# Designed miniproteins, single chains, continued (6), part 1

No score or structure here was measured in a lab: all are predicted.

Each design is a single chain, and the fold is of that chain. pLDDT is the mean over its residues in the fold that is shown.

## One batch from the design tools (miniprotein)

Design m20001
Fold by ESMFold2-Fast:
Structure m20001 (fold): chain A 93 residues (1-93)
Amino acid sequence: ARENIEEARRSLAEDLLRLAEEVEELGLPGAEEIAELLRKAAEAILAEDYETAVEYLRKAAELAEKLGLEDAARAARRGAEEVEQLAAFVKSL
C-alpha cells in the first residue's frame, strides 16, 4: 500500500511536469502561466500537500479552457481527480 502510494505520487508529478513542457512549447500567451501552475501542482504532490495540488490543477484547467487548450484542460482536470482519490486513500490508512 505505502509503496504503491509513493509510486502513484511520483507518476502523477511526472505526468504533470510533462504536460507543463508540452503546454510551454506551444508558445501561446498564457501558456507559461499554465505550465507554472502544473509545476507547482507537481511540487505540492511530492510534498504530500494534496489540497494545494488540487487547487493549482483546477486553476490550470480553467486557464487552459479559456485559451482553447481542451486536451491540456482535460488532463489537468483528470490530474485533480486522481490527486483527490490519492488523498482520500491516504487519509483512509
Scores: mean pLDDT 84

Design m20002
Fold by ESMFold2-Fast:
Structure m20002 (fold): chain A 60 residues (1-60)
Amino acid sequence: MEEAKKLLEEARKALEQGDYVRAFNLAIKAIKLAIKNKDYELVQEASRLATEAIRRLLAQ
């Protein structure tokens, strides 16, 4: 569980630094771990971050 939170934190930092590919990949890893641990709140947070990273990559 703490690993998924750490991945989400790293994804947020990557997003802030403009590394949208890294942010997306880290968010997806966080989602996978959160699903395994049935942490649906973290799945929702990581999904929003992944969506934002894709939006930024597509310049939307």
Scores: mean pLDDT 82

Design m20003
Fold by ESMFold2-Fast:
Structure m20003 (fold): chain A 85 residues (1-85)
Amino acid sequence: STLEAIAELLEKAAEALEAGDVRQAAIYTSAAELLLVAAGLEGEDEEVLEKVKELIKEGIKAADAGDYKKAAEYLRKAAELAREA
């Protein structure tokens, strides 16, 4: 499903951040954000999509601040939420 694909990309982004590969993490995160648009068009639960988007936003803010561990934690939480939907 689209939500499963989003979760996998967010998990890969978290792994990249934990490895210090910020460029690769940004690529996976951007791909997940594009798939969130597709999920909305497919009629997925808007409340779930909004929560996933907020967790991604918090992850990006943490990464921008240099806190890659916290950024990875937010992205893993976003992935879990997407899988539970």
Scores: mean pLDDT 87

Design m20004
Fold by ESMFold2-Fast:
Structure m20004 (fold): chain A 55 residues (1-55)
Amino acid sequence: SDKKIEEFREKLNKELYEKYGKELQNIKDPDKQEELQTKIIEEAEKKVEEFKKEL
């Protein structure tokens, strides 16, 4: 079911860009921008893990 996981990741990436995209653009501090990007990646991995449990 790798294809379903890939489709979920694509949908999740779109959702996360809608949720955090403006915040990322508004951050002037590169370190803070990197911190937020790391947080987004961690949130994405969490959601993928939960999705895998439902397969």
Scores: mean pLDDT 80

Design m20005
Fold by ESMFold2-Fast:
Parts: sequence; C-alpha cells; structure tokens
Structure m20005 (fold): chain A 90 residues (1-90)
Amino acid sequence: SKIEELEERIKKDPNDAKAYYELGLAYKDQFRYSDALEYYRKALEIDPNFKDALKEVQKIRDNSLSDDPWISSRYSGLEKQATEILEKYG
C-alpha cells in the first residue's frame, strides 16, 4: 500500500519531511485526521518552512471550528493540537 511504501521510505531516511507529509495526506484520505495531524507535525519538526504541511494543519483547525456539526464532529478534539502547531510554525 502507499502507507507501507512511505513507512519504508521513512525507515531508510527518518529526515524525509515530504514522506511524513505524504503519510499525513494518506491518513487524511482515510478520514483519520488525528493520525494525519501527527504526521504533518513531524514533517514541520523536520522542515519548519514546509508550507504545504502547515496549510493542511490550518484546514484541520478550520474544520474543527466549523459551524456545521457534520464537519466539526469529524475533527473533534483536534482544535488545540492544530492551534499549537500553527502558533509554533505559522
């Protein structure tokens, strides 16, 4: 799977910020937003200027604050974590 390929890539190069970012996207596509957020955070820890990862974190925070409960409920509990990442890297 794409996730397995990216995990092997990280095992070979633990400083591959893009691989962590792509893992975040893969977990987002599975609606696993908490896992996605952790991988975006790891990408930013390796490359603090990784704007694409920061944009994805912004989307998670914005969705967690949505007035539509069908959207915000899917991002439940992620507002604080996403905000902390945005305060550090934005």
Scores: mean pLDDT 88

Design m20006
Fold by ESMFold2-Fast:
Structure m20006 (fold): chain A 56 residues (1-56)
Amino acid sequence: SVVDVLKELLGKRWAEVAASRDPAYLAREVLRASEEDMATNPRAREALEALLAAAE
């Protein structure tokens, strides 16, 4: 599920982001984490694409 993908991408930060209920904060944290991980972790790209698909 999208939630499982986000938990994997954000790790312990997922709890903070989810508690905020702020989609802009979520988007910024996902972008930050994905940019850092994209150089070393192709899974981060998959997670970002899943998030974007779920946003529709």
Scores: mean pLDDT 69

Design m20007
Fold by ESMFold2-Fast:
Structure m20007 (fold): chain A 118 residues (1-118)
Amino acid sequence: MELRVTVRVPAKKGSKITVQVTVTGSKGDLEVAVFIRAVVDGEEVDVPLADLQTSDPSFVERSEEEGKTVTASATATVLEDVPGYIEVVMVARAEGDAELKAQVTVSSESGAETRLEK
């Protein structure tokens, strides 16, 4: 089974995006992927992010055993305004049934730990 949740976030320059996703599966392996993308005129474009320090969407993957809960988290700071909108995409893959719970927080406080170099 695959569950996909996409959330449009009201993020602009200086916004900090924090994502936490929890997936509970009933059978088999659990996989969770989280990535952040910018969308302009219906097309995916690079988003200028700090903390993840990449122009491409950043991926966080976790796999776990049967009947378990897997948690994935991502944090990013938006370096520049985009002419469209920013989306958080959360994908869960499981054998059998799965439940996905997600929390996305956007903060205007960006005074700490912004890094442009890796």
Scores: mean pLDDT 63

Design m20008
Fold by ESMFold2-Fast:
Structure m20008 (fold): chain A 75 residues (1-75)
Amino acid sequence: MEEKKKEELEKIKELEEKIKNLSLSKEELIELAKWLLEKMKKEGVETSATKYTPEELAELLKKKAEEAAKLEAEE
């Protein structure tokens, strides 16, 4: 069980690096959002993120990545 979570965390880290570099396509962001929403629903995790559609969550992830890139670029 723990090994599967470790593999998922490694995939999340790879996706975070791609998001940070803004190298993810719209389709990849939507797929990531769908995967996160399904995982949260399966685990019964109630967060503000679970109320979003995959498309809306993908837009939020894109916007946050752009904001993070701007903050790092200022240094």
Scores: mean pLDDT 64

Design m20009
Fold by ESMFold2-Fast:
Structure m20009 (fold): chain A 74 residues (1-74)
Amino acid sequence: KKYYEEGLKLMEEEKYEEAKKKFEEAIKENPDYAEAYFNLGLVLLKLKKYEEAEEYFKKAIELDPNFEAAKNLL
């Protein structure tokens, strides 16, 4: 929870590299955290890492098939 919330705050501050690190830590604590995979994908889009972003959106959908926001970005 803590790392995920810190990541969201860093995204709001446009600190994308720091946000990436926080979402990676959130995934390490909970590998089934679909929201963390989705937001990591969004951060990667901001960093122009499009291929990596697509992979994380696919993981979010795999973990939660109802994650429509991720589908709309593929």
Scores: mean pLDDT 81

Design m20010
Fold by ESMFold2-Fast:
Structure m20010 (fold): chain A 84 residues (1-84)
Amino acid sequence: SALREKAEELIKEAEELEKQGNFIEAAEKYREAGDLYEKAGDLQKAAEAYRKASELLANYGRTKEERQQAIELAQKAVALEKKL
């Protein structure tokens, strides 16, 4: 699936950004990967990607908006996990 392939690409980009200390940009890539996995029906991988994005934003987010996004992504992951 093209959606899964793109999601896997985004995970690799996010992991590289995380290794470089670019935690907020890494979180954005994990969120984008989660969206693509969800569209592809890979709910487990979508939840994992949203969890990772949420953790990075919660730990490294500096703005109220970034911290709010962390909460929203955690809630989205929980909602998907309930469907598993």
Scores: mean pLDDT 90

Design m20011
Fold by ESMFold2-Fast:
Structure m20011 (fold): chain A 71 residues (1-71)
Amino acid sequence: KREEAEKNLEKGKEYLAQGDYEKAIEWFRKAIELDPDNAEAHRNLGLAYAQLGKYDEAAVHFERARALYEA
């Protein structure tokens, strides 16, 4: 489960680095489905949404990441 989540997170980061924000979102969402409490996945998903101008979605995931880092 966690190993698969990490692979999905890595794919998301690769697409994020390439500027493919839609694919990055898809892979980060898959990572979160397997590991909902992964703060890094939520933060990167927020970054991808922000790059697309989807600020409401970005804010939700940034707040979730912050809460997870504080836990």
Scores: mean pLDDT 83

Design m20012
Fold by ESMFold2-Fast:
Structure m20012 (fold): chain A 97 residues (1-97)
Amino acid sequence: SAEIRKLLEEAKELLEKAKEALDKGDYEKALELVEEALELVEKAKKLGAPKEEVKEVCDRIIELCRTILRKTTDKELILRAIALLFRAIGLKLDLDL
């Protein structure tokens, strides 16, 4: 439970930093931080994190990826954002199975 809380808190902090990077136009840094947050929430889920908390983090990842996709024409960034978007959607769907 303490480990789960730490992973979720770290993931949320990374997503706040990702939003800051996004607001500055640093899409590469934003995607790096989003990927790190996704890895942490995947670990938290495996440890039995509450479904609602995992969904909350996944929804934030989805929104950040969607925002990056609207703002960039860079092929590499688009592919990375799509990959992270689908991973987050898949993780969220797995909670309902």
Scores: mean pLDDT 89

Design m20013
Fold by ESMFold2-Fast:
Structure m20013 (fold): chain A 95 residues (1-95)
Amino acid sequence: SVEEALEEIRARLEELIERLEEKLRRLKKELEEEGESEERIELFLEAHLGLAFMQLWVERKIFAKEYPEVPEEELERLFEEARERVERIVEEVKE
């Protein structure tokens, strides 16, 4: 059903976002331990934000094919929410 598809999509996006947050926090710690400047660490995290957006763009196309029963507007809304959450995570990691 559409409801089951939406629940599966939300779960998959949640897992993807959680893995991204863990990766970003680990990378920041590693760069700090290597003695990189705050400016360079921030630049690196911003580059990863760009890569995360590209990943979400690819996943959006894949999900549209895997879940054709889900309305395009609803799928777009879920990926926009994911994008906003990724931006927030990058800002929090920069702290």
Scores: mean pLDDT 86

Design m20014
Fold by ESMFold2-Fast:
Structure m20014 (fold): chain A 93 residues (1-93)
Amino acid sequence: MKEEIDEGIAEIYLVMAKRALEEGDYDTAIRLAEKAVELASGPTRAEAYILLGEAYMKKGEYDKAIEWYRKALSIDPNNEKAKELLEKAEKMK
C-alpha cells in the first residue's frame, strides 16, 4: 500500500536526521525529521517527533522540544525515551 512505501521512505529520513543530529547540523535534522513526520504513522511518527525534540534541545529551544516530546507521547504513551527526554527538557527551561 502507499502508506507502507511512505513508512519505508520515512525510516530513511529518520536515519538521515539522526546522522545530521550527530554531526551537529540541527537545522538539517529538523527538516529531515519533519519529512519523516509527513510520511510516517504510528511508532515511526513518534520516533520522528522524538528526533525533532532532540534537535530543538540541542538548539536550546526547550519549549519547542517539550511540545514535540508531548506529541510523541500522544502516539506512544509508554515510550520510555520520550518520557525521559521530556523530563530533561522541563528541567532545562
Scores: mean pLDDT 84

Design m20015
Fold by ESMFold2-Fast:
Structure m20015 (fold): chain A 81 residues (1-81)
Amino acid sequence: KKEKIIEEIKKFEKENKEKLYKILKELKENKDKEIQEKAKEISKKLVAEGEKIEETEKDEAKRLELGFEAVKKYFKELEKL
């Protein structure tokens, strides 16, 4: 199961690499303080959720699965900015 999750992560990365670069470029070039603050808030939420997963989940495969779900969730939030 761990190998399957890693393959899904790699596929997501490959499919979304260009989209992520575009989002990061737009955020860097954006002069709107509110948008920059929202992006920082999303980043903090992702870090906090990752730390919580590391603390509460001891199964490595499940931890990867939950971490991947968190990444997908916050990636969608960044896209909406």
Scores: mean pLDDT 76

Design m20016
Fold by ESMFold2-Fast:
Structure m20016 (fold): chain A 84 residues (1-84)
Amino acid sequence: KKEKEKEIVELLREVDERAAKLEDEEVSRRLQELVTEALRALEKGDYKKAAELAREAAELAEEAGDEETAELARKAAELAEELA
């Protein structure tokens, strides 16, 4: 359980770092907001909410054409769902 939480945190931090480097400031800001909310949900033990937020981040990144960031966010969502 704790090991999966650590992996989710690391994946979400990578999404945040990648989002900060995006040229589209609006997409960057929204992705960073979703990551912050997902990390907060994870800290509260709300794995279902963390998974939902990470999935939203994956969808946003995919729509923006950032397939690598979308894959990282999707992986975080999958791991969070396993803990829910």
Scores: mean pLDDT 84

Design m20017
Fold by ESMFold2-Fast:
Structure m20017 (fold): chain A 82 residues (1-82)
Amino acid sequence: TEEAKKLNEKGKELFKQGNYEEAKKYYQKALELDPNFAEAWYNLGKVLEAQGNLKEAARYYSKALLLDPSFREALENYNKVV
C-alpha cells in the first residue's frame, strides 16, 4: 500500500540518521500494513544487524528472500550474519 511505502521511506530516513529504534518502529508499522513487503523485512534486518542482534537479522533477511528470491542485498547480508 502507499501508506506502507511511506512508513518504509520514513524508516529509511531514520536509519540513515542512526536513529535505529525509531527506524525499527516505522518498518514494523509498514509490515503491519503489508506483511509481504520484502524491502521492509530487509530494512528491519539491517536495523537488527546494526544493533548486534544477528540471529534476528538473519531471520528477517531470510523472510525478505522468501518473498523476493532475487533480492541480492538480502542474500549478501544473510551470508554475513550466519
Scores: mean pLDDT 88

Design m20018
Fold by ESMFold2-Fast:
Parts: C-alpha cells; structure tokens; sequence
Structure m20018 (fold): chain A 97 residues (1-97)
C-alpha cells in the first residue's frame, strides 16, 4: 500500500471517529450549531490537505446547514453527511490504488 493510500485510510478513520463524536454530542444535548462547528473544523483540515475535496465538502456542509435550519433530525443529517464524506474518501482511495 502506498503512503498516500495509508494517509487517506487514516483520514477516513478520523472522519468516522469525528462523526461518532458528533452523534454523542447530540445525545448529550449539544446544539446543532455546536455539532456543525465541530464537524466544520475537521472538514477544513481535510480540505486543506486535499483541495480536490474542498468543493464536495463545502456542498455537504451547506446541505447539512440548510437541513438543520429546516428543522430536520440532527442525527439523521449527521448520518447522511457521514455517508457522503466516507463515500468520497473511499472513491479517492480506490483511485489511488
């Protein structure tokens, strides 16, 4: 496995962990704004390391913000955002194999 693929696998593991923490924050009574701010910090770091993902990450965040503003279930919004981010990381990993 190349170092680039290994680095992406580590980022995928960190993303999975960040989403798990976000769901625990919701369970502990954190506001949707606090959860989204936490996820944005992690996504900004990902976009800095992989600029090619920036536009896709920005779309995922914008969609999540709109859905939360519309009163959708925060857990469902976080789960969908997680699935989208993980799928994009998997596609990038596959491309680099």
Amino acid sequence: MSKEVLDLEVLKALAVMAFAVAKRMIENGASPEEVLAFLRRHFDLLAEKYPELKEEIEKIVADAEQRLANGEDPTAVVDEAADRVIKKLDELIKKKE
Scores: mean pLDDT 77

Design m20019
Fold by ESMFold2-Fast:
Structure m20019 (fold): chain A 58 residues (1-58)
Amino acid sequence: MVERARELLERAREALRAGDAETAGRYAVGSISLASQAGDEELAEEGRRLAREAGRVA
């Protein structure tokens, strides 16, 4: 699950760089869910930061 969480986080960053804040937010939320379930609190927090950033842009 950690590998999938990292993959979703990278997808979120790519979407944000492309200007698609809605897609970035959805990938970031998915990353948070998977990271939290896997116990990776650092990765979950990184996902929350990206989700907040996407929300500000949208």
Scores: mean pLDDT 79

Design m20020
Fold by ESMFold2-Fast:
Structure m20020 (fold): chain A 71 residues (1-71)
Amino acid sequence: MTPGEQYKQELLAASSDPQQLQQVQQQHIQDGEQQAQDGAQKEGVTSEAPAAIERVRGSLDKAAQAALAAQ
């Protein structure tokens, strides 16, 4: 299972509780940002970390919108 699919399932499960939904979104944004920074450091391409973080945020926003629209 991809991280994106797992995130989408967690959003759908939390969709009935706005507070839980917001908490899940915040955790995945923070985890994604940390993972992007760690990945950039490991590969020695720290200059790409901001672009990777922006891509993660965009993907999470799309996933959240799709999950909420499915309700």
Scores: mean pLDDT 64

Design m20021
Fold by ESMFold2-Fast:
Structure m20021 (fold): chain A 63 residues (1-63)
Amino acid sequence: MVELRFDPSDPEAQALARRAVDEMVRKARELYEKTGDPEEIERVMREIAERYQAELEALRAKK
């Protein structure tokens, strides 16, 4: 799952989502150069999205 669900009015959630996008862009570029395998790129993007989504849910739980 490559889409993040968060409250865009929450500055901490916005910062975390921005960090997620930056990491995804960096990793996608690196993987594209190392291996042009779209399945591997998709898998890694999903793993990054899931990790950040868990952090976003933990942030939401604090409120």
Scores: mean pLDDT 76

Design m20022
Fold by ESMFold2-Fast:
Structure m20022 (fold): chain A 73 residues (1-73)
Amino acid sequence: SPELEAKIAALEEEIKRLEEEIKEVEEELEKLKADPSTSPLEIARQEAVLAVLKAALDFLKDVLARLKAEKAA
């Protein structure tokens, strides 16, 4: 259905944006780890943020897989 195709397209765009955000956070975290003046607590907080974003990405990918399965049926 056009509605299902629109939902899949919108979710693929959201996943792409989240993957880009995760990449930026990972790159920033590597910069923080390379800086000896960065506190261990700041590194731990950024790692926690990254873990939450990755969990959200996994959830959205699961939703996308279900919608694609519905379209294929």
Scores: mean pLDDT 87

Design m20023
Fold by ESMFold2-Fast:
Structure m20023 (fold): chain A 67 residues (1-67)
Amino acid sequence: MEAERRRREEEERERLRRVGEEGTRRLEELEREGIRTEEDLRRLMEAAAEAIALAVLRAIEKEEALK
């Protein structure tokens, strides 16, 4: 049944959105605090990956809306 998969996809999309929002917020904080250590760089990269995942989701949804 598609209903079971649709539920999973909705849950994953919600998770990705939340993760992406947190990632974007962390990026802004790191940008303001400044990158001074290698640990800051690692955290920046993790936050960037989360923000990229959100951007990909947004692009997919935009394509569906244009269709």
Scores: mean pLDDT 71

Design m20024
Fold by ESMFold2-Fast:
Structure m20024 (fold): chain A 55 residues (1-55)
Amino acid sequence: SEEIRRLVLEEASLTLEALLNLMKGTPEALEKAEELWRRAEEVARELERLIAERR
């Protein structure tokens, strides 16, 4: 479904941005990475819920 595809891309985008911020290693970037990881986790949970409902 398009919804699942959109959520997968959103999770991937947030995860990549978090990794890039971790690589910077500044305190500000580390705080940003933590925020992005939390958002990616929220998207991942929604994605898991939608997949589970179809299995």
Scores: mean pLDDT 83

Design m20025
Fold by ESMFold2-Fast:
Structure m20025 (fold): chain A 86 residues (1-86)
Amino acid sequence: DLRERAEELLREGERALAAGDLAEARRHYEEALRLFEEVGDKRGIAAALEGLARVYAAEGDLKKAGEYHKKAEELREEVGDKSLEE
């Protein structure tokens, strides 16, 4: 249930970001991150961190954007072995 809710929040964050609602996008991604951390879903954590990186980049906070992007990529590298197809 928490994982499903977090995945829903990721989708809402993406929609808000696409609409230019940066504050709403950030709120959704921050809540998704919290829930994915609670359930220990590294893929979900990486997705939420990348969403936050995109929001911060759109806001002009390039330092935070880079920090969140790096954290997301490190987590994706840890779980990337689950995809074997090109």
Scores: mean pLDDT 82

Design m20026
Fold by ESMFold2-Fast:
Structure m20026 (fold): chain A 73 residues (1-73)
Amino acid sequence: SREERLKLAREAVEAAEAGDAEKAREAAERLGKVAGDTSFDAALVTATALLATVAPDKKGSEAVLETLKKTVK
């Protein structure tokens, strides 16, 4: 569900903000396995993967979170 995918994306953001790049990457990988092949799922997986590569950059985490918020609306 979207809720489950958002939870995994949120976990990746929280891990990145905490400076835990490994946990952020793991959450992104799990999200990729759960996400379907819809445009929403593709955008969410991409945004989460990008976050994992810029952790612990706080500005990057905020940008990914804003992208996810726009996708949900």
Scores: mean pLDDT 62

Design m20027
Fold by ESMFold2-Fast:
Structure m20027 (fold): chain A 71 residues (1-71)
Amino acid sequence: LEEAVERAKKLFDEGKYEEAATLYRQLADIAEQRGDRELAVEMYTMAAEAYEKLGKQDEADEWRKRAEELR
């Protein structure tokens, strides 16, 4: 899981925001299934930031709300 998080960060740093957002969302789902709510919150937050970089404000707001609901 940690290696996959590093890959998502690398995609973000390379400006591949759509791929980064997709991977962060997948990692958030895995974290939720494992009961790791803290990691899930972080992953949804990073997905929202990637959508902001793409100019997709509605998508960014949706994923930020998901992170907030998880606490």
Scores: mean pLDDT 84

Design m20028
Fold by ESMFold2-Fast:
Structure m20028 (fold): chain A 66 residues (1-66)
Amino acid sequence: SAEEAMKEAEDALTRAVALGKASEEEVKQASELLRQAREAYEKGDEETAKKLAEEALKVAMKALNK
């Protein structure tokens, strides 16, 4: 679901930041994607929200894999 995707991306970003793995640019990019995902979700566009959350997760996972 979009909610699960957003939660997973938020958790991954939080972990990447806590481990010192995320750069300032990666935090900014993932945070902006999550903001857009939440906006899409509020508008009832769950498909777009899920897609944006999955993109945020990719940024966070790339940071974690350094």
Scores: mean pLDDT 86

Design m20029
Fold by ESMFold2-Fast:
Structure m20029 (fold): chain A 93 residues (1-93)
Amino acid sequence: MKEEAEKLIKKAEENKGTKEAAELYIKAGKKYFQAGDYEKAKEAFEKAAEEAKDDPFLQGEALYNLAHAYKQLGKDEEARELYAKAQELYASL
């Protein structure tokens, strides 16, 4: 899983500035999360949110997954804020 996540990160970097990059970072973050690497999952979801800044749906998905990673890292308050932000973005659709 981690090696697959690293390949997805590399592909996302090759597609920087595109919707595909955001989707690839989300996929990579999910694979890191499944592997229990919450720090790398957090980093991938942060990059996904940045790439998806002009797409409320993808930004919402990235922030929702980022909240899950923060919760696993013991950052419950920060996770709660990210969940609320993701819900606002979904409501804007």
Scores: mean pLDDT 84

Design m20030
Fold by ESMFold2-Fast:
Parts: C-alpha cells; structure tokens; sequence
Structure m20030 (fold): chain A 67 residues (1-67)
C-alpha cells in the first residue's frame, strides 16, 4: 500500500537527528506528489522510482538538518 510506504518514510525521516516534524512532513508531501504521478503513468517502474525518490528526499532532509 502506498499509504503504508509513506507512513514508514515519515517515521524514518522523523527518527533522523536534526530532522524536524515540519521537514519530515514537507519531504513526505514531495515524495507523495512525485510518486503518485509515476504510479499513474508508469506503474511497472513504481518500486524502483519509489526507492530512488525516497533516497533523494532523505538526502535533502539530512542536508537541511546540518544547518
């Protein structure tokens, strides 16, 4: 379920040092918008694109947390 994947991503982001609830919520919203489009247009690549998008939003959150 996409909902469960997004919930798990949110919990993972919030567990990272320096990541605020607002940053985690913003990252998950960005992930949700991006992956929803992939699921609609290219369902066959969903799993791979989700993993890639998740890593990208996690890296962005870590960079912001370094401040």
Amino acid sequence: SLEKLLEQAKLTLKSMPGVTDEMADEAVEKLKKRIAEVKEKHPETFDEEYRRALLEVMLEAIEKAKK
Scores: mean pLDDT 78

Design m20031
Fold by ESMFold2-Fast:
Structure m20031 (fold): chain A 64 residues (1-64)
Amino acid sequence: AEEYVEKGKEYLKEGNIPEARGWYLKALVEDPDNAEALRGLGEVYEKEGDTVNAQGLRARADAL
């Protein structure tokens, strides 16, 4: 899970939103309660304009 989160962060930093999204989703497939992956996917959704789903993912991370 941690390796996938790191890849998601690197792609997000480079502005490659589709790749970042894919890596964070892989992290959540391995560990659905990975707070860092949930927050990263939330940031991806914010950049895609999906603020409602972004807020939901952040709330899930904060509940852990």
Scores: mean pLDDT 80

Design m20032
Fold by ESMFold2-Fast:
Structure m20032 (fold): chain A 95 residues (1-95)
Amino acid sequence: MSRLQQLVELHNQLVDLYARFLEAKTLEEQQKEAKKILEVVDKVIELVRGTPLGERLEEERKRIEEAIKRKDVEGLKEELSRLIGIVQEVVRDLL
């Protein structure tokens, strides 16, 4: 599989997981989906390591971890939305 194909598939996984996060009715379910999103983000970071976009993803990952620790649902929504936007930017720039 090409790097571009891997990034597109990972981006699709992030969009699906974010939808599940938004549909989650409990804090526990939201935290679980957010952690799954971070696992996918780690794979994206590996593919874009050493790029400015990779550095932005690393910083955003840290903010998401902090929101998870604070149980800040609104902050978590904002940070996850921002993170998905960064990944979409990476995919778009490679197309």
Scores: mean pLDDT 81

Design m20033
Fold by ESMFold2-Fast:
Structure m20033 (fold): chain A 75 residues (1-75)
Amino acid sequence: SKEELKRIAEGLLKAAQTLLDRPGVSPEAREAAQRAIELAKKALQAIDEGKPLSTVRKLLAEAMRALGEALEALP
């Protein structure tokens, strides 16, 4: 549902921001976390604009992949 996708996007934003708040985060982890934030924000914007849920799901899947890259890049 729209509400479920919004909650997922908000959760991804919080998780990515938490990674950026770590002391000594690597440049690779920072770049990936910033991409996750941007994609999650685009998903929230798509929800607000009434875009198809398929578009929202695609943006969230990309955000999740970026967050995974950030986690893998941690020391």
Scores: mean pLDDT 86

Design m20034
Fold by ESMFold2-Fast:
Structure m20034 (fold): chain A 78 residues (1-78)
Amino acid sequence: GEKLTAEAKRALERAKEAKAKAEAAKAAGDAIAATAYSLAAIGDGFEALLIAKKAEKLGNKEAAEIGLKAAEAAGLKG
């Protein structure tokens, strides 16, 4: 599971960065950049959910939890 845990960790980092950039753009009044980064964060969040689902099937609880946190960081809380 090492590779899957690394993928989950990268997804979490990307989701946090995209979210931070979206918030910074919103604070600056750049609606186009804010929208673009928000959409990028959502895309990263969906990828993170797929990683979490694969991790659960393989019994890798650590990677599954990291993947879910990445999705939440991207704003995927419906």
Scores: mean pLDDT 79

Design m20035
Fold by ESMFold2-Fast:
Structure m20035 (fold): chain A 84 residues (1-84)
Amino acid sequence: SQQQQQLQQQLQQQAQELLQQAENYDRGRENFLKRGNERAEKYRKLGDLEKAQEVLEETKRIIDELDKQRQENLQQAQQLLDQL
């Protein structure tokens, strides 16, 4: 039926959007880590070693949480594709 084809197209589109978000994250991840390291280095040059360490730890926490979200998006995309 046209209704079943419409549903399949919607599931496919949602899965593609989640996969695209994961790919966009992969591209941004390297830049985000680089910027975090550069910010920490600026604090080290100012002699603020405590702040440098805090920046690195916060950068790691954000990356770890985003990596988790990426995996969840990939799993959700796979579940949607498996329903086709």
Scores: mean pLDDT 85

Design m20036
Fold by ESMFold2-Fast:
Structure m20036 (fold): chain A 74 residues (1-74)
Amino acid sequence: SKLEEMRKIFAEKYKEFRKYLEEKLDPVTAERMANKFAKALYEVMEKHKNDSVEEIRKAIDEVFEKYKKEADAL
């Protein structure tokens, strides 16, 4: 189902970002950034729930790049 595909994409991107943060930042800052990213992924789900899986994937990739840049600036 579309919901299962969305959950899989979210889980994969969250794991990727969390691993990146844990390698680059202290544990407290990593946890804060991970939580902020998780909230952003949830907002993407709400805003794009009626869009195609491809459109949702693009929106997730954009959020991922944005938060990665924010983490890199710390």
Scores: mean pLDDT 83

